# Designed miniproteins, single chains, continued (4), part 33

Each design is a single chain, and the fold is of that chain. pLDDT is the mean over its residues in the fold that is shown.

## One batch from the design tools (miniprotein)

Design m13123
Fold by ESMFold2-Fast:
Structure m13123 (fold): chain A 82 residues (1-82)
Amino acid sequence: KAEEIYNEIEDKLLEALRKNNGKISKEEVKKIVEEVAKKHNLSEELIEELLKEIDSIPSEELDGIDVLKLLKKAKELLKKYL
């Protein structure tokens, strides 16, 4: 379950990076993560923790390195809560 949700988030974020020349807005990242989390009926607490990780990134735009760091933390959170 955690791995399936992680893979869906990863696929959507990497696709957005490819389509937008290696950058994605923090707003779009939040939209993707929240959409996937709600689709899979994740707890409000887990959704809040995922959104906090996105908010911890200081830039308004995320590059590939920012996205990979976020994905690592998202995977850890999903495994912890699921």
Scores: mean pLDDT 81

Design m13124
Fold by ESMFold2-Fast:
Structure m13124 (fold): chain A 67 residues (1-67)
Amino acid sequence: GVERAAEQVYEAGLRAGVPEEVAREAQQTALEKGTSASEAVRHGVITINRLAGPEAARRVAELVREL
């Protein structure tokens, strides 16, 4: 569900080297705006891109698919 997808964004963010505060904001945005698991991941990755840049967002998207 949305909650697990948001948690996976947080875990992937930490593994990608994203600061914990950014990973948590991505998780919170995924929970707040996510209407499904895939939309939660999408909003989380968009937040990572905004706060940590496109390379971090790409790594998070890849890691979420592997989790």
Scores: mean pLDDT 87

Design m13125
Fold by ESMFold2-Fast:
Structure m13125 (fold): chain A 63 residues (1-63)
Amino acid sequence: KSAEEIIENLEKGLEVAKTESGHGARTIAGAVLKDAEENRELIGEEKAEEIIKEAQEIIDSAK
């Protein structure tokens, strides 16, 4: 996949996670965080950190 496709998929994952609560939100946001970490070199450090930060905030806010 291109960097653009990876970023699009991660951004869609964050949007879906924001519509969920509890376990669903944590599961989806956790997957996005992991994918961003794994693709850090492809999508760039700044973009990876932005996505990781949003995913972590969703995880921390989910009950």
Scores: mean pLDDT 80

Design m13126
Fold by ESMFold2-Fast:
Structure m13126 (fold): chain A 112 residues (1-112)
Amino acid sequence: APSAAEAVRELEDRWGEVLATAARGLDAARSEEEVRAVLAEFRARFNELLDLLRSRAPLIPPAELRALLRLMAAGVRLFAADARRRFPGLADEVAAVEAELLARLEELEAAA
């Protein structure tokens, strides 16, 4: 099994990649349809990362797990705010994805 430090590093690295990929996709988007594709990919990659995080959670001290979950929540909020500013026509769709992802993080924090 990986060490706690290795598990945290793997999750932080993957989170950084997920967020950076979504941000690049949003920067490249020229239509609402392209933004919907970016949102769908972000949601899919985020859920894959949450599955990995759930498998690693027993290895991670609760304080470090909470810090990682808060880092992820901050990133979700920043991405959603940027998407709403750039594409106000999608504000409700973006808010729905933000609410779903934040609720999943809150469930994990409550279980820690």
Scores: mean pLDDT 89

Design m13127
Fold by ESMFold2-Fast:
Structure m13127 (fold): chain A 65 residues (1-65)
Amino acid sequence: APEEAREALGELTGEVDENLDSIEEVKKALAVIRQRVAALEEQGRAPDPRVLELIERLEEIIKKA
């Protein structure tokens, strides 16, 4: 379910937020989130807009580092 996928992504984001000083952890989290979004799209499901906003935020953190 989309809510379950969103919760899993939220838990991953929480883990990253604890280690935001590490750009490597942010990059790993972004890769996992993108992989899960791609899997949802392959199943014909639209990703949650909040998940897309999260990806954009993580990309900005990486670019500003």
Scores: mean pLDDT 68

Design m13128
Fold by ESMFold2-Fast:
Structure m13128 (fold): chain A 58 residues (1-58)
Amino acid sequence: SASARQEEARRLEEELRRAQEEGVRAAIDGDWSAVERYAARARELERRLRELGVTSTV
């Protein structure tokens, strides 16, 4: 059975993946301000996933 928490976790995981992908792209482009923005976004998404009781990194 799917719950609202499971759906929320999946959306946060998708957003985290996108933020990480955009951060890598920004790094390749040499856009340090974008790298930091996406890193901050990824940290916030990981924090939200931890609040839901989901493991966040590695």
Scores: mean pLDDT 78

Design m13129
Fold by ESMFold2-Fast:
Structure m13129 (fold): chain A 94 residues (1-94)
Amino acid sequence: SRLPRDPVTGMTADQLEALMAALGLPLPDVSPVQVVAEIAGAILKKLAEIVLASKSAEEARKKIDEFLASLPEVAPSLRAFAEDYANELIENKP
């Protein structure tokens, strides 16, 4: 891995690369902060797609849990952020 350890999440370069690969993102030649932003954006996009495609709040919750469980090791702060966003999307589902 060419990326240094992220100072915000404490994740190693290998952990960041594994997350990017799992999300289908190319490895950028950019700062760790930009890498974390790309990862966060991809997770939020996938969560929104799951909620919009789901027929019920229960189905959305199940699919979100399955998606998050399928990811490589995720920093607790990033996982908490994703969970908060998912809860907001589910609560506001029409």
Scores: mean pLDDT 71

Design m13130
Fold by ESMFold2-Fast:
Structure m13130 (fold): chain A 55 residues (1-55)
Amino acid sequence: MAQRERMIADLQQGAKMDEEEAQRAVDIGERQAADSRLTAEAIARGVAVEEVRAA
């Protein structure tokens, strides 16, 4: 998809971040997105987030 590569490049150019710093920022964003998805699924199913995570 190249979405990750674009985010890294944008951080390097816009914020003048090193490649390692840009990769860490993207990794954090991806983890937050995954957590948000679990929360949305829990709401849709009418259960607690822990229930979805344990399934």
Scores: mean pLDDT 71

Design m13131
Fold by ESMFold2-Fast:
Structure m13131 (fold): chain A 87 residues (1-87)
Amino acid sequence: SKEEILKQFEKLEDEFLAHALRALDATTDPAARAEIERVVAAASRELNALYKEIEASTDIEEQKKLLEEARKLVEEARARIDAIAAA
């Protein structure tokens, strides 16, 4: 259902934000922290757009595809955050 897809989306976003907060807490360099914050802001804007598309959609297969796009977005953003924090 759309409700279950949106629930999975919200969990994905919550887990992403929790990961970003842990990375920020572990990062002491101000430039690296600012870069992580920029990655989070960009990903959050894209996730918000995808969430609205899922809400507007009436096709469950389209909703599943949009959730998959959100998962890929989060995966890429997490990898960038981890690379910044490790540098």
Scores: mean pLDDT 89

Design m13132
Fold by ESMFold2-Fast:
Parts: structure tokens; C-alpha cells; sequence
Structure m13132 (fold): chain A 75 residues (1-75)
């Protein structure tokens, strides 16, 4: 369901932050917190979706923002 998809995204925030710490162990705490806040912002946008189509669009946008952050701030 749409609600299950939204909950799934929210529950992935901390696991993704922990994975980021493993991949970039020397990343400053400031960058880790910025990543966590980015994930929370994207989760809010995904959670605002009213349909599967809106969810899919928001999810694709979130994936792009996350990839861009990693590339620009951590690589």
C-alpha cells in the first residue's frame, strides 16, 4: 500500500546513515548530520504524496538528491 511504502522509506533513514558511516568512516560529523537531515527532508516530501504516481516521482527525486549529495560532499 501507499502507506507501507511511505513507512518503508522513513524506516530506512537510520540504516542508510549507518551504511554511510561505514563507507565514509572519515567523514566529519557535520556531513553525517547533513546527510541525515537530507534524508528527513526527502522522507517528508515522499510522505506528502497522495497517489502511487506522486510517490514514484518523489522517490525518484529523493534518490537523485541523495546520489548528488554523496558525489558532491563525500567523494
Amino acid sequence: SLEEKKKGFEELIEPQVEELKKLYPKAPEEKIEAFRELLREQAAKVNASKSDAEYDEAFRAAQKEIADFVKEELE
Scores: mean pLDDT 82

Design m13133
Fold by ESMFold2-Fast:
Structure m13133 (fold): chain A 84 residues (1-84)
Amino acid sequence: MDELKKLPFSEQQELAIEAIRRGDHETALRIVRAIAEKSVEQKLPGIVVRSRLQPLIDEARKLGDLELAEQIREIRGEALEKLR
């Protein structure tokens, strides 16, 4: 469903951080993919995509969730490749 992409980035980020803190990987990754897909659709500069997703990677790492951090990093990498 496309509703997550309609939210402002600030709201998407807050929801993703809450999901990461709860250990809800499915919801966290769904929001991360929505941020990445919207960024590609809007043709945002790669630096903006990195700055938007970096806090989510950092939060996952801070909680010791290295698997989630790597999955978010992979989604970011895929988005950055599509923007070139």
Scores: mean pLDDT 84

Design m13134
Fold by ESMFold2-Fast:
Structure m13134 (fold): chain A 94 residues (1-94)
Amino acid sequence: MTEEEIEKKIEELFGKDIPEEKREEAKTLLKDTAVDLTKEEAEKLLKNTTEGAEIVLENLLKNGSKEVQELLKKNKDKPPLVQLDKVKEFLDQK
């Protein structure tokens, strides 16, 4: 997805009232690894819930880049929120 497509999708899912900090987190996750998120999945992700993390991790394992898929397989013994944090750190470093 292009950066413009990601921003448009974030506005479509969360509207204009999303805090900038949470918008940047969602943008980073969508940039290279996340498949199309539903509004429900995106809201669960922003709440930093275990359920939200599990949904995003499932999508990343299925449709993410090879690097992210390998990162998740290496960290499969970690809690879902910790696995998601590892993905966010990896994407932020790129």
Scores: mean pLDDT 66

Design m13135
Fold by ESMFold2-Fast:
Structure m13135 (fold): chain A 90 residues (1-90)
Amino acid sequence: SELREKLRELAEEMAKAIEDMAKGKMSPEEAARRIREKGREMAELAEEAIAAGVPEEEVNRLLQEAEKLLLERVSKLDQEALRKAMEEAG
């Protein structure tokens, strides 16, 4: 699915911005800007797909898959950041 691939790519780019920010490779302001830009592209792709005749239920499912990917990667970063903070503190 072309839509699935594009939504996944956008979620991966958002996750990378968060990862780079967490690792000190990107400022929080720059990361926030990239996340907003990719989020807008994701919303536009969803709207275009619905307008092109893709069932809304299918588009919503693909958006949920992309969100799950993003949340899973962010969750892993939160655990790593917590672990590193505990190691540095004690």
Scores: mean pLDDT 78

Design m13136
Fold by ESMFold2-Fast:
Structure m13136 (fold): chain A 77 residues (1-77)
Amino acid sequence: AAAQRAALEAQRNAEVQALDKKISDTIKEGRVAAEKARQEDPELAEKIRKDYSEKGKKLVDELKATAARLQAQIAAA
């Protein structure tokens, strides 16, 4: 039904936007943390960069999975 499709589209847009913001915030936090650590411990700075890079990749995968799942539900409605 049109109402069900509209609700799923709104949910997809909201969840994708929330994950996109979380990705952006995670990248920003990682850069700030790595830069702060770089002055005192370059090895710690590299570890922070790697840890935040991995967190960012997981969030991107979640965004892709969420978008695909909801798009399939929209197509079925």
Scores: mean pLDDT 84

Design m13137
Fold by ESMFold2-Fast:
Structure m13137 (fold): chain A 70 residues (1-70)
Amino acid sequence: SQAELERRRELGRELTRLFIRGMLREHAREEGLSEEEIEELLRRLEEDPVGAADELAKRIIERLKEISKK
């Protein structure tokens, strides 16, 4: 049924969201981002996953440049 299909899609979206959130948090910590920066990026990921992924990449690059300078 259509309702069953939609229910499966909703579960799939929820599982994917939780999995990606956990992975990004761990990766961002390893890259040296602050907890505040991590929370802001995760919030944006929920609103715009494509844009948030791009923002995260840029943020990590900027952070690594700053660390390598000092």
Scores: mean pLDDT 67

Design m13138
Fold by ESMFold2-Fast:
Structure m13138 (fold): chain A 64 residues (1-64)
Amino acid sequence: SKKVEELKKKIKEILKDAEEGKMSIGEAVREVYKLALELKKESGDEDLAIKLIEEAGEVGAKLS
């Protein structure tokens, strides 16, 4: 759905901002978690939501 694609885009933008130092990694991970929960509710795709949360954690580990 359009909302699922919008949520995916927001997650990518947040991770990019964290990588560029425009926001803290802790804030980025929290925002991605919230958006992934919305994505799960909109799509019913729990595996996708978990994967996106895992990717945010990996980005956080690389930036630490």
Scores: mean pLDDT 80

Design m13139
Fold by ESMFold2-Fast:
Structure m13139 (fold): chain A 68 residues (1-68)
Amino acid sequence: SADAEIEALLAQLPPGMRVVLRYALEELRKISDVEKVRKAAEDFAKTLPPEAREIWERIMEILLEELE
């Protein structure tokens, strides 16, 4: 499932970063407009170190596919 794939990606991060990305993901899930989700996800990605950004981008690919 998408949720299982997302949790597996989050598990690759240190606990502190995992909490931050999980919180951001739950906030994005409250937004109904796909383009607003995309914009918020891109803005959040800019705040992340490269390793966490790569994982976040993979999570966003999964999330945006599920929103279609």
Scores: mean pLDDT 82

Design m13140
Fold by ESMFold2-Fast:
Structure m13140 (fold): chain A 122 residues (1-122)
Amino acid sequence: LIDEAAELANQAMLSDVDTGKAYGKKAADLLADLAAKGYHDAVAEGLRAGAEMLGHRPVLREAARYFAKAAEYAASKDKLEEFREYMTKALELLVEASAVDREGVLHAVGGMMAVTRAGIER
């Protein structure tokens, strides 16, 4: 699941906006499935790391806020629908921002997924 979510998120950032948003939604759904399977703390940790990385870049601050809120919803488990909504919006914002700062977007996505994977493998 995490490898598929990471691949879909990376493809989202490398695609055209409409295709990228579709891949982003699929990645958000897979991350929600990981949280539902008990990896909610690992998902929350990864998203907090991503929010911190994005928050230092002015053009990515809005996405950072959505990732931070998605992390809260992931940790709660009972808010998986809100998690999907906020995660989808966060990834849509990154897809739009990839036209301006692709390197920063890919670095943050990679960092989020690496931290999530490390949390799952503990």
Scores: mean pLDDT 80

Design m13141
Fold by ESMFold2-Fast:
Structure m13141 (fold): chain A 67 residues (1-67)
Amino acid sequence: SDAAEEANLAGAGAAAHGGEEAAKLGRQFSDYGEQGNNKEAAELAKKAAELAGSPAALRQADRTYEA
């Protein structure tokens, strides 16, 4: 269905642009938390997750795909 195709494209776009960058940021700050800075790591991981779901990241992915 079109909805499934849009969801897959949105997921790929978020991962390729915002989601993958957000995931890397989250992993780096999870490592920071393992060094005893768990509060800072959790806050940054939350921001990374919010960025992964950003409509702006999806728009950027669409623009890149159309180019």
Scores: mean pLDDT 50

Design m13142
Fold by ESMFold2-Fast:
Order: structure tokens, then sequence, then C-alpha cells
Structure m13142 (fold): chain A 73 residues (1-73)
């Protein structure tokens, strides 16, 4: 539907977030903030399901995943 991204779009966002994570040192929360900055700079408004798919793919702690899901646009 109009609120869903394609699998290719989700994979591209995950890869961009993973690159941002790789460029920072610190806690999973620091990594989550770096990922959030990149993801929120995208033109897409993400559904809750898309947010969960992206957060789950990043391999962060549950606290950091929930932070991402809550703060994605």
Amino acid sequence: GPDELSDEQIEALVNAAKKAIANVTGSDMTKARAALAVLNSSPYVLSEEDRRRIAEALGLSEEAKEYLIKNLK
C-alpha cells in the first residue's frame, strides 16, 4: 500500500544505516542515534511495520531498537 516500502527500498535504508553505525564508536544507543539521523534524512515516511523491519535488521540491543522505532518519522 502507499504506507509500505518495497523490499529493495528497505534494504537500501538498512545498508545506509549500517554504514552510519560502522562510522561511530560507542554504545548501541550512540549507534541508534547515528542510524536515526540517516534514516530520518530519507524522503520516506515509514510505517510502524517498516520501522520494525529496519530496526530488527540492524542487530542493536532491544532498548536501541525501540528508540529507533519510536523516533523514526
Scores: mean pLDDT 79

Design m13143
Fold by ESMFold2-Fast:
Structure m13143 (fold): chain A 65 residues (1-65)
Amino acid sequence: MLTEEQKKAGLEAAEKLQRELVRKLLAGEPVDSEEAKQRTKEAAIKALIEKGASREEAEAFANTL
């Protein structure tokens, strides 16, 4: 079971990456939507694991984003 701190870290990592991708799109740089989604999930998973979550729990949470 994920803690509130782990969930917060995952969401913050996802939002930070999404903000960067939106900024690139607005600047006219092409961004692959499937690659963007995968990168966002991977960023959330990494942040959750760094906060002590298991990979299985981190992946389950990232799939709900």
Scores: mean pLDDT 79

Design m13144
Fold by ESMFold2-Fast:
Structure m13144 (fold): chain A 77 residues (1-77)
Amino acid sequence: SLDEVLERMKEEVDKATSKEELKAILQRFIEELRSLGTEKADYAALRLEHLLSQLDKMTVEEGKEAAKALIDEIKKE
């Protein structure tokens, strides 16, 4: 389910120690979300792709915080 994918992503994001790891995690989960074939998952993937495009302007800590905040927001919707 979408919530299970988002929870696993949040756990992996929390364990990331570099920007490269964070980018790889986000890329894998964007693909997994798109594979679910639902509007909500597609919208979540779009928002994560936007965050991914901004990661080079952020520190690792800022990127992890932004990813977790976005995941929590999507889960509330």
Scores: mean pLDDT 85

Design m13145
Fold by ESMFold2-Fast:
Structure m13145 (fold): chain A 77 residues (1-77)
Amino acid sequence: MTPLEKVRELARKAFEKLFEEIEKNPNLTDEQIRQLLAKAVQDILDELEKLGIPLTDEVVAELNRLVREAYRKLKEK
């Protein structure tokens, strides 16, 4: 598995849990949603570090792209 494939896998898993939590709690404020998103991003970064995957420019750019897409999706719901 490439570093980019692993980033996508971890992001998908983390964001699926994030979306499930938000759907269970429809009264969450935008600030609370942002805090949950920040925690999901930190969990992804921690897992990448544990796996020894370096935070290259490509990995960071892909993670940032996935975070922006997740936030956009949350705002459209």
Scores: mean pLDDT 81

Design m13146
Fold by ESMFold2-Fast:
Structure m13146 (fold): chain A 88 residues (1-88)
Amino acid sequence: MEEEKRKKELKEKLKEAAREIGRLIGEGVSDEELIEKILELEKELGLEVPPLSEEELREDVEQLRETVETGSEDTEMNKLIREGKEEA
């Protein structure tokens, strides 16, 4: 099944992307660099991204940093991001 194979590959790449985002947060990269990396990863994964302004992306990054600290939203995603942060 072609769709199932693609979903499995996308899931693995999403896990790798979450860890990489966490690692960048752990290294204390700038919001600008983090935004650039998130957009790059979304393009690589073929995700449909709404056309967000730079300010909206900065707010999303701020919320992501808070979510990584509190673990309040997506538990699987937050775990992978935290693991990446700890590897930094």
Scores: mean pLDDT 66

Design m13147
Fold by ESMFold2-Fast:
Structure m13147 (fold): chain A 76 residues (1-76)
Amino acid sequence: SMKEEALKRLEEMLEELRRLAEETGSEVAAQMARVLQTIIDYVKEHLDQLSAEEIAEWARALEEQVRQLVAELERE
């Protein structure tokens, strides 16, 4: 379903952030991973109350933030 696809995107971003935190030692990446885990937990708990569109919008916004973090870490 569209909700499952959006959730998988969030989980993929979480894995990328955890990998970045482990590889670079970035506290920013570690903090973003903790925040994203909280968002994923919230989405799973409220899956019946959230629309697929809302979850997809969250995933899109987070993808942009992760992309920006990756770019900043690549510069350092």
Scores: mean pLDDT 80

Design m13148
Fold by ESMFold2-Fast:
Structure m13148 (fold): chain A 98 residues (1-98)
Amino acid sequence: MTVEDALEGAEGTVELASKQLEKATSVEQVNMAYGMAMLSILHARAAGVPEEKVYELLARLEEAVAKALEKLAKQGLADQSTADRHRKAAEEYRKLAE
């Protein structure tokens, strides 16, 4: 797989996962979307995609997960501390992408 193909694949998977996370009604749906997008990002990293681009994708994914879990936690369907961990990860990855 070329670096360019791996990056496009990861960007597409993160975009799809973000849409799925916005519609998620359970923690299981969040975990499934997160796992699929994370695997795609890790494959892109292994293929040689620049660290800055990897951190941009990780920040976007963690942000989408945090928003989905925050919504579910407000409904009593998820643990707020889990949402907070993903929120912190999004902030840290965003800083690393700068």
Scores: mean pLDDT 88

Design m13149
Fold by ESMFold2-Fast:
Structure m13149 (fold): chain A 106 residues (1-106)
Amino acid sequence: MDEFYKLYSENASLILPILARLAREGVGPETPERVAEFLELSEEEIKEAEEIAKLIDPQEIAATLEAHFGLPPLSEEEARILAEVLARLVVAIKNGKIEKVEKLRE
């Protein structure tokens, strides 16, 4: 988790706007898998992201997005989905795919 928090904090200015945009567009159960496909994550990278996502408090992510981006209150399901997306973005950055993450911001 220390590596996750370091990568997340160093890239929060990239990651948080992506999560806020996805939340505004609407997220569903398929959203993490669509993000993984766009980022071209391997099966091993997806498994790593799923394990990391279990350790993220979805309510902390929801509170951050609500406070910093003026989002309406997120449901528990939406918060959980956004935590799953966050984990996939961090794993992509860790494995040298930051250029693909930047394209998600556009």
Scores: mean pLDDT 86

Design m13150
Fold by ESMFold2-Fast:
Structure m13150 (fold): chain A 88 residues (1-88)
Amino acid sequence: SPSLEAKLMQIQSLLYQLMEALRAGDRAAAEAYRQQVLDLAGTVSDGVRAIAARQLDQVFATTDPAEREALLGRLALQIQTEILTMAS
């Protein structure tokens, strides 16, 4: 579905912006991007939203930059897999 592919691209863009905000120490921007990811994921499915919520809780609980990037990478891949499975 073109709408699902568009939502996937937007979620990936928001996750990138979230990572940049966290790298910059901009907590207000990071929280805003977190909320946008959760809202957009919720428009895909409750399952995708739940995955994003759980993984983003871990991202915001860690202070290690390498672990944060690994968690965000895993989240991006997991959301991609879920959306592409739905689009098949």
Scores: mean pLDDT 86

Design m13151
Fold by ESMFold2-Fast:
Structure m13151 (fold): chain A 68 residues (1-68)
Amino acid sequence: STTVTKTFTAEAGKLTIVPLPGVPEGTPVTVTNNDTGETLKAKADGQGNVSFIPKESGTYTATAVVAS
């Protein structure tokens, strides 16, 4: 298995689209707020992205595990 990780900055209430190259559609993605430690659960879309609207502004890390 391969872990795909992306760190980024996001704004509360704004749709955020994060590219996760090589992650197939439907893959579970854990999005962690690095400032608070809170986690969100999302799914990768068919475009190789994960999309979500954060509740808080800050620095986030998106993590997906892909079967290799």
Scores: mean pLDDT 81

Design m13152
Fold by ESMFold2-Fast:
Structure m13152 (fold): chain A 95 residues (1-95)
Amino acid sequence: SKAEEARALHERMLALVAELEAAGVAEEEAERRALEVLAGEPIDDSVTMEQIEKAVAEAIAEVEPKAEELKDHPDKERARAELFYEAVEIFREKL
């Protein structure tokens, strides 16, 4: 399900960030590597962090109105995970 895929992506991202922080990797480099997990593949070096951040901001803006509707959802955890996956799909399309 999309919720299970979202949880797997989030867990992989957190594990990678923890590993990179333990290795002393710079915060900006760790952020780029974490976003590559969400992209599902390595992001080409020609793509700037500004372009990646713009894609993230645009994905968030598209799902933000739906996030407010989830306030009273009977299955909030699943709905939030599915919304996160939708944001990831939008992010991948904008890269």
Scores: mean pLDDT 81

Design m13153
Fold by ESMFold2-Fast:
Structure m13153 (fold): chain A 70 residues (1-70)
Amino acid sequence: SREAELQARLDATRAEYQANVDKLMEERKKLIKENPDSPEARKKIRELNAQIDALRAQYQSEVDRARAEL
């Protein structure tokens, strides 16, 4: 049904979101491990944190949109 199709779409969106966040978190972990005190690493870590926050906001927006369709 429409509800099952919507749930499948949300499950796929969640999986993609989690994969993207995990990739960014691993990149951040690598930067912290290799050069934690580098100004370049600090800038990149801030950029990665901003990307993670943006992905979380995007995912929440998609969940809210899907809930409104029920």
Scores: mean pLDDT 83

Design m13154
Fold by ESMFold2-Fast:
Structure m13154 (fold): chain A 97 residues (1-97)
Amino acid sequence: AEEAEQRADAEAAIAAAKAKLAELGLPAEPPLKEQARATLRLLELIEAETPPEELDREELEILVARSLLFLGRLVLEGKLTAESTLEELRELANEYL
């Protein structure tokens, strides 16, 4: 039952991310390499404890949306779970570069 809930959440996140990218006038389905790069960049900003208010809002929204597409895909493919670490996510993203 938990797997079905995780899949539904991932599908909802992907749909929301695609809608946000389309709203910003960007491709709703960017290449996986671009999604992986956005995920790695977002992780770098989190690790550096960069305050969100010091970042360009539109660029941050693009990074988050592309990262959600990548995360959602990994969840749907069974490569990422609720127990996955940020380091495992970084390793997975690097495989797409």
Scores: mean pLDDT 79

Design m13155
Fold by ESMFold2-Fast:
Structure m13155 (fold): chain A 89 residues (1-89)
Amino acid sequence: MSEETIERVKRLVEEAERRLAEGDYEGAVAALEEALELLRDEPEAEALRERVREIIAEARAIEELRDQQRFIAERVLEELRRFLEEVEK
């Protein structure tokens, strides 16, 4: 994975964290979706993509859209942070 891709994903993760803290769950999810799109074809991100699919499947049980978006944003953000930590070792 390129250094440029890592830096871009880091910036999107920071943006998602700020939006989540502000209560902008829709904006947080959008930033995380952009980060995942940058990683779509990266083999190192395969396990991350599988965990994200599990998070989205679990989130489908949440009736209120805002609560569903918060759940997705919080859990995907945590998974992206773990991914970045592992690839920077």
Scores: mean pLDDT 85

Design m13156
Fold by ESMFold2-Fast:
Structure m13156 (fold): chain A 90 residues (1-90)
Amino acid sequence: SRLEEERLRKSREIAREIGRYFRTLIDAERLAAQGADQEEIDKYKSQLKNQNDIENVERMLELAKKKGPVKGDSPSETDAEILRKLREEL
């Protein structure tokens, strides 16, 4: 049904945002460890936001689940909560 299609599309969009954000954090931490300037880190974060890889998102979600997700069994529900927390962190 159309409702199922809309739910799947929304879940995929959220998952993609989470994946891009996790990649941004990991790479930003690496750059900071290498002594990169904060301006370069910010520029790199902006570039990473354009990446969109479902496979990478799935790996990031698995890592988040292993760290003890506090929300229900639904991936979309967990995804939305993680996305909210990550947005607050950035």
Scores: mean pLDDT 53

Design m13157
Fold by ESMFold2-Fast:
Structure m13157 (fold): chain A 89 residues (1-89)
Amino acid sequence: SEDEELLKATPREVIEEGLEKQKEAIKETVERIKKAIEEGKLSEAEIAALMEMLGLSKEELEKMKKEEIIKKLEEAEEKKLKELEELLK
């Protein structure tokens, strides 16, 4: 994959810094989306981010309860952060 080739070609320090920044960006994005869900103020951009993170369609998200969306988002965040941590090992 392109990501694997990039990791192999890039100096380790740059990879580690990039992965830490990516982890921070994911955490910040998830916290913003969770707050928007709780407040009932999801923008089109936040809906698109949810669809990408959860692998769900807009129609599937519209059928889900707020609590279920938040739970799936937290599970997706945890999984993605663990994947990034494995790349650092």
Scores: mean pLDDT 75

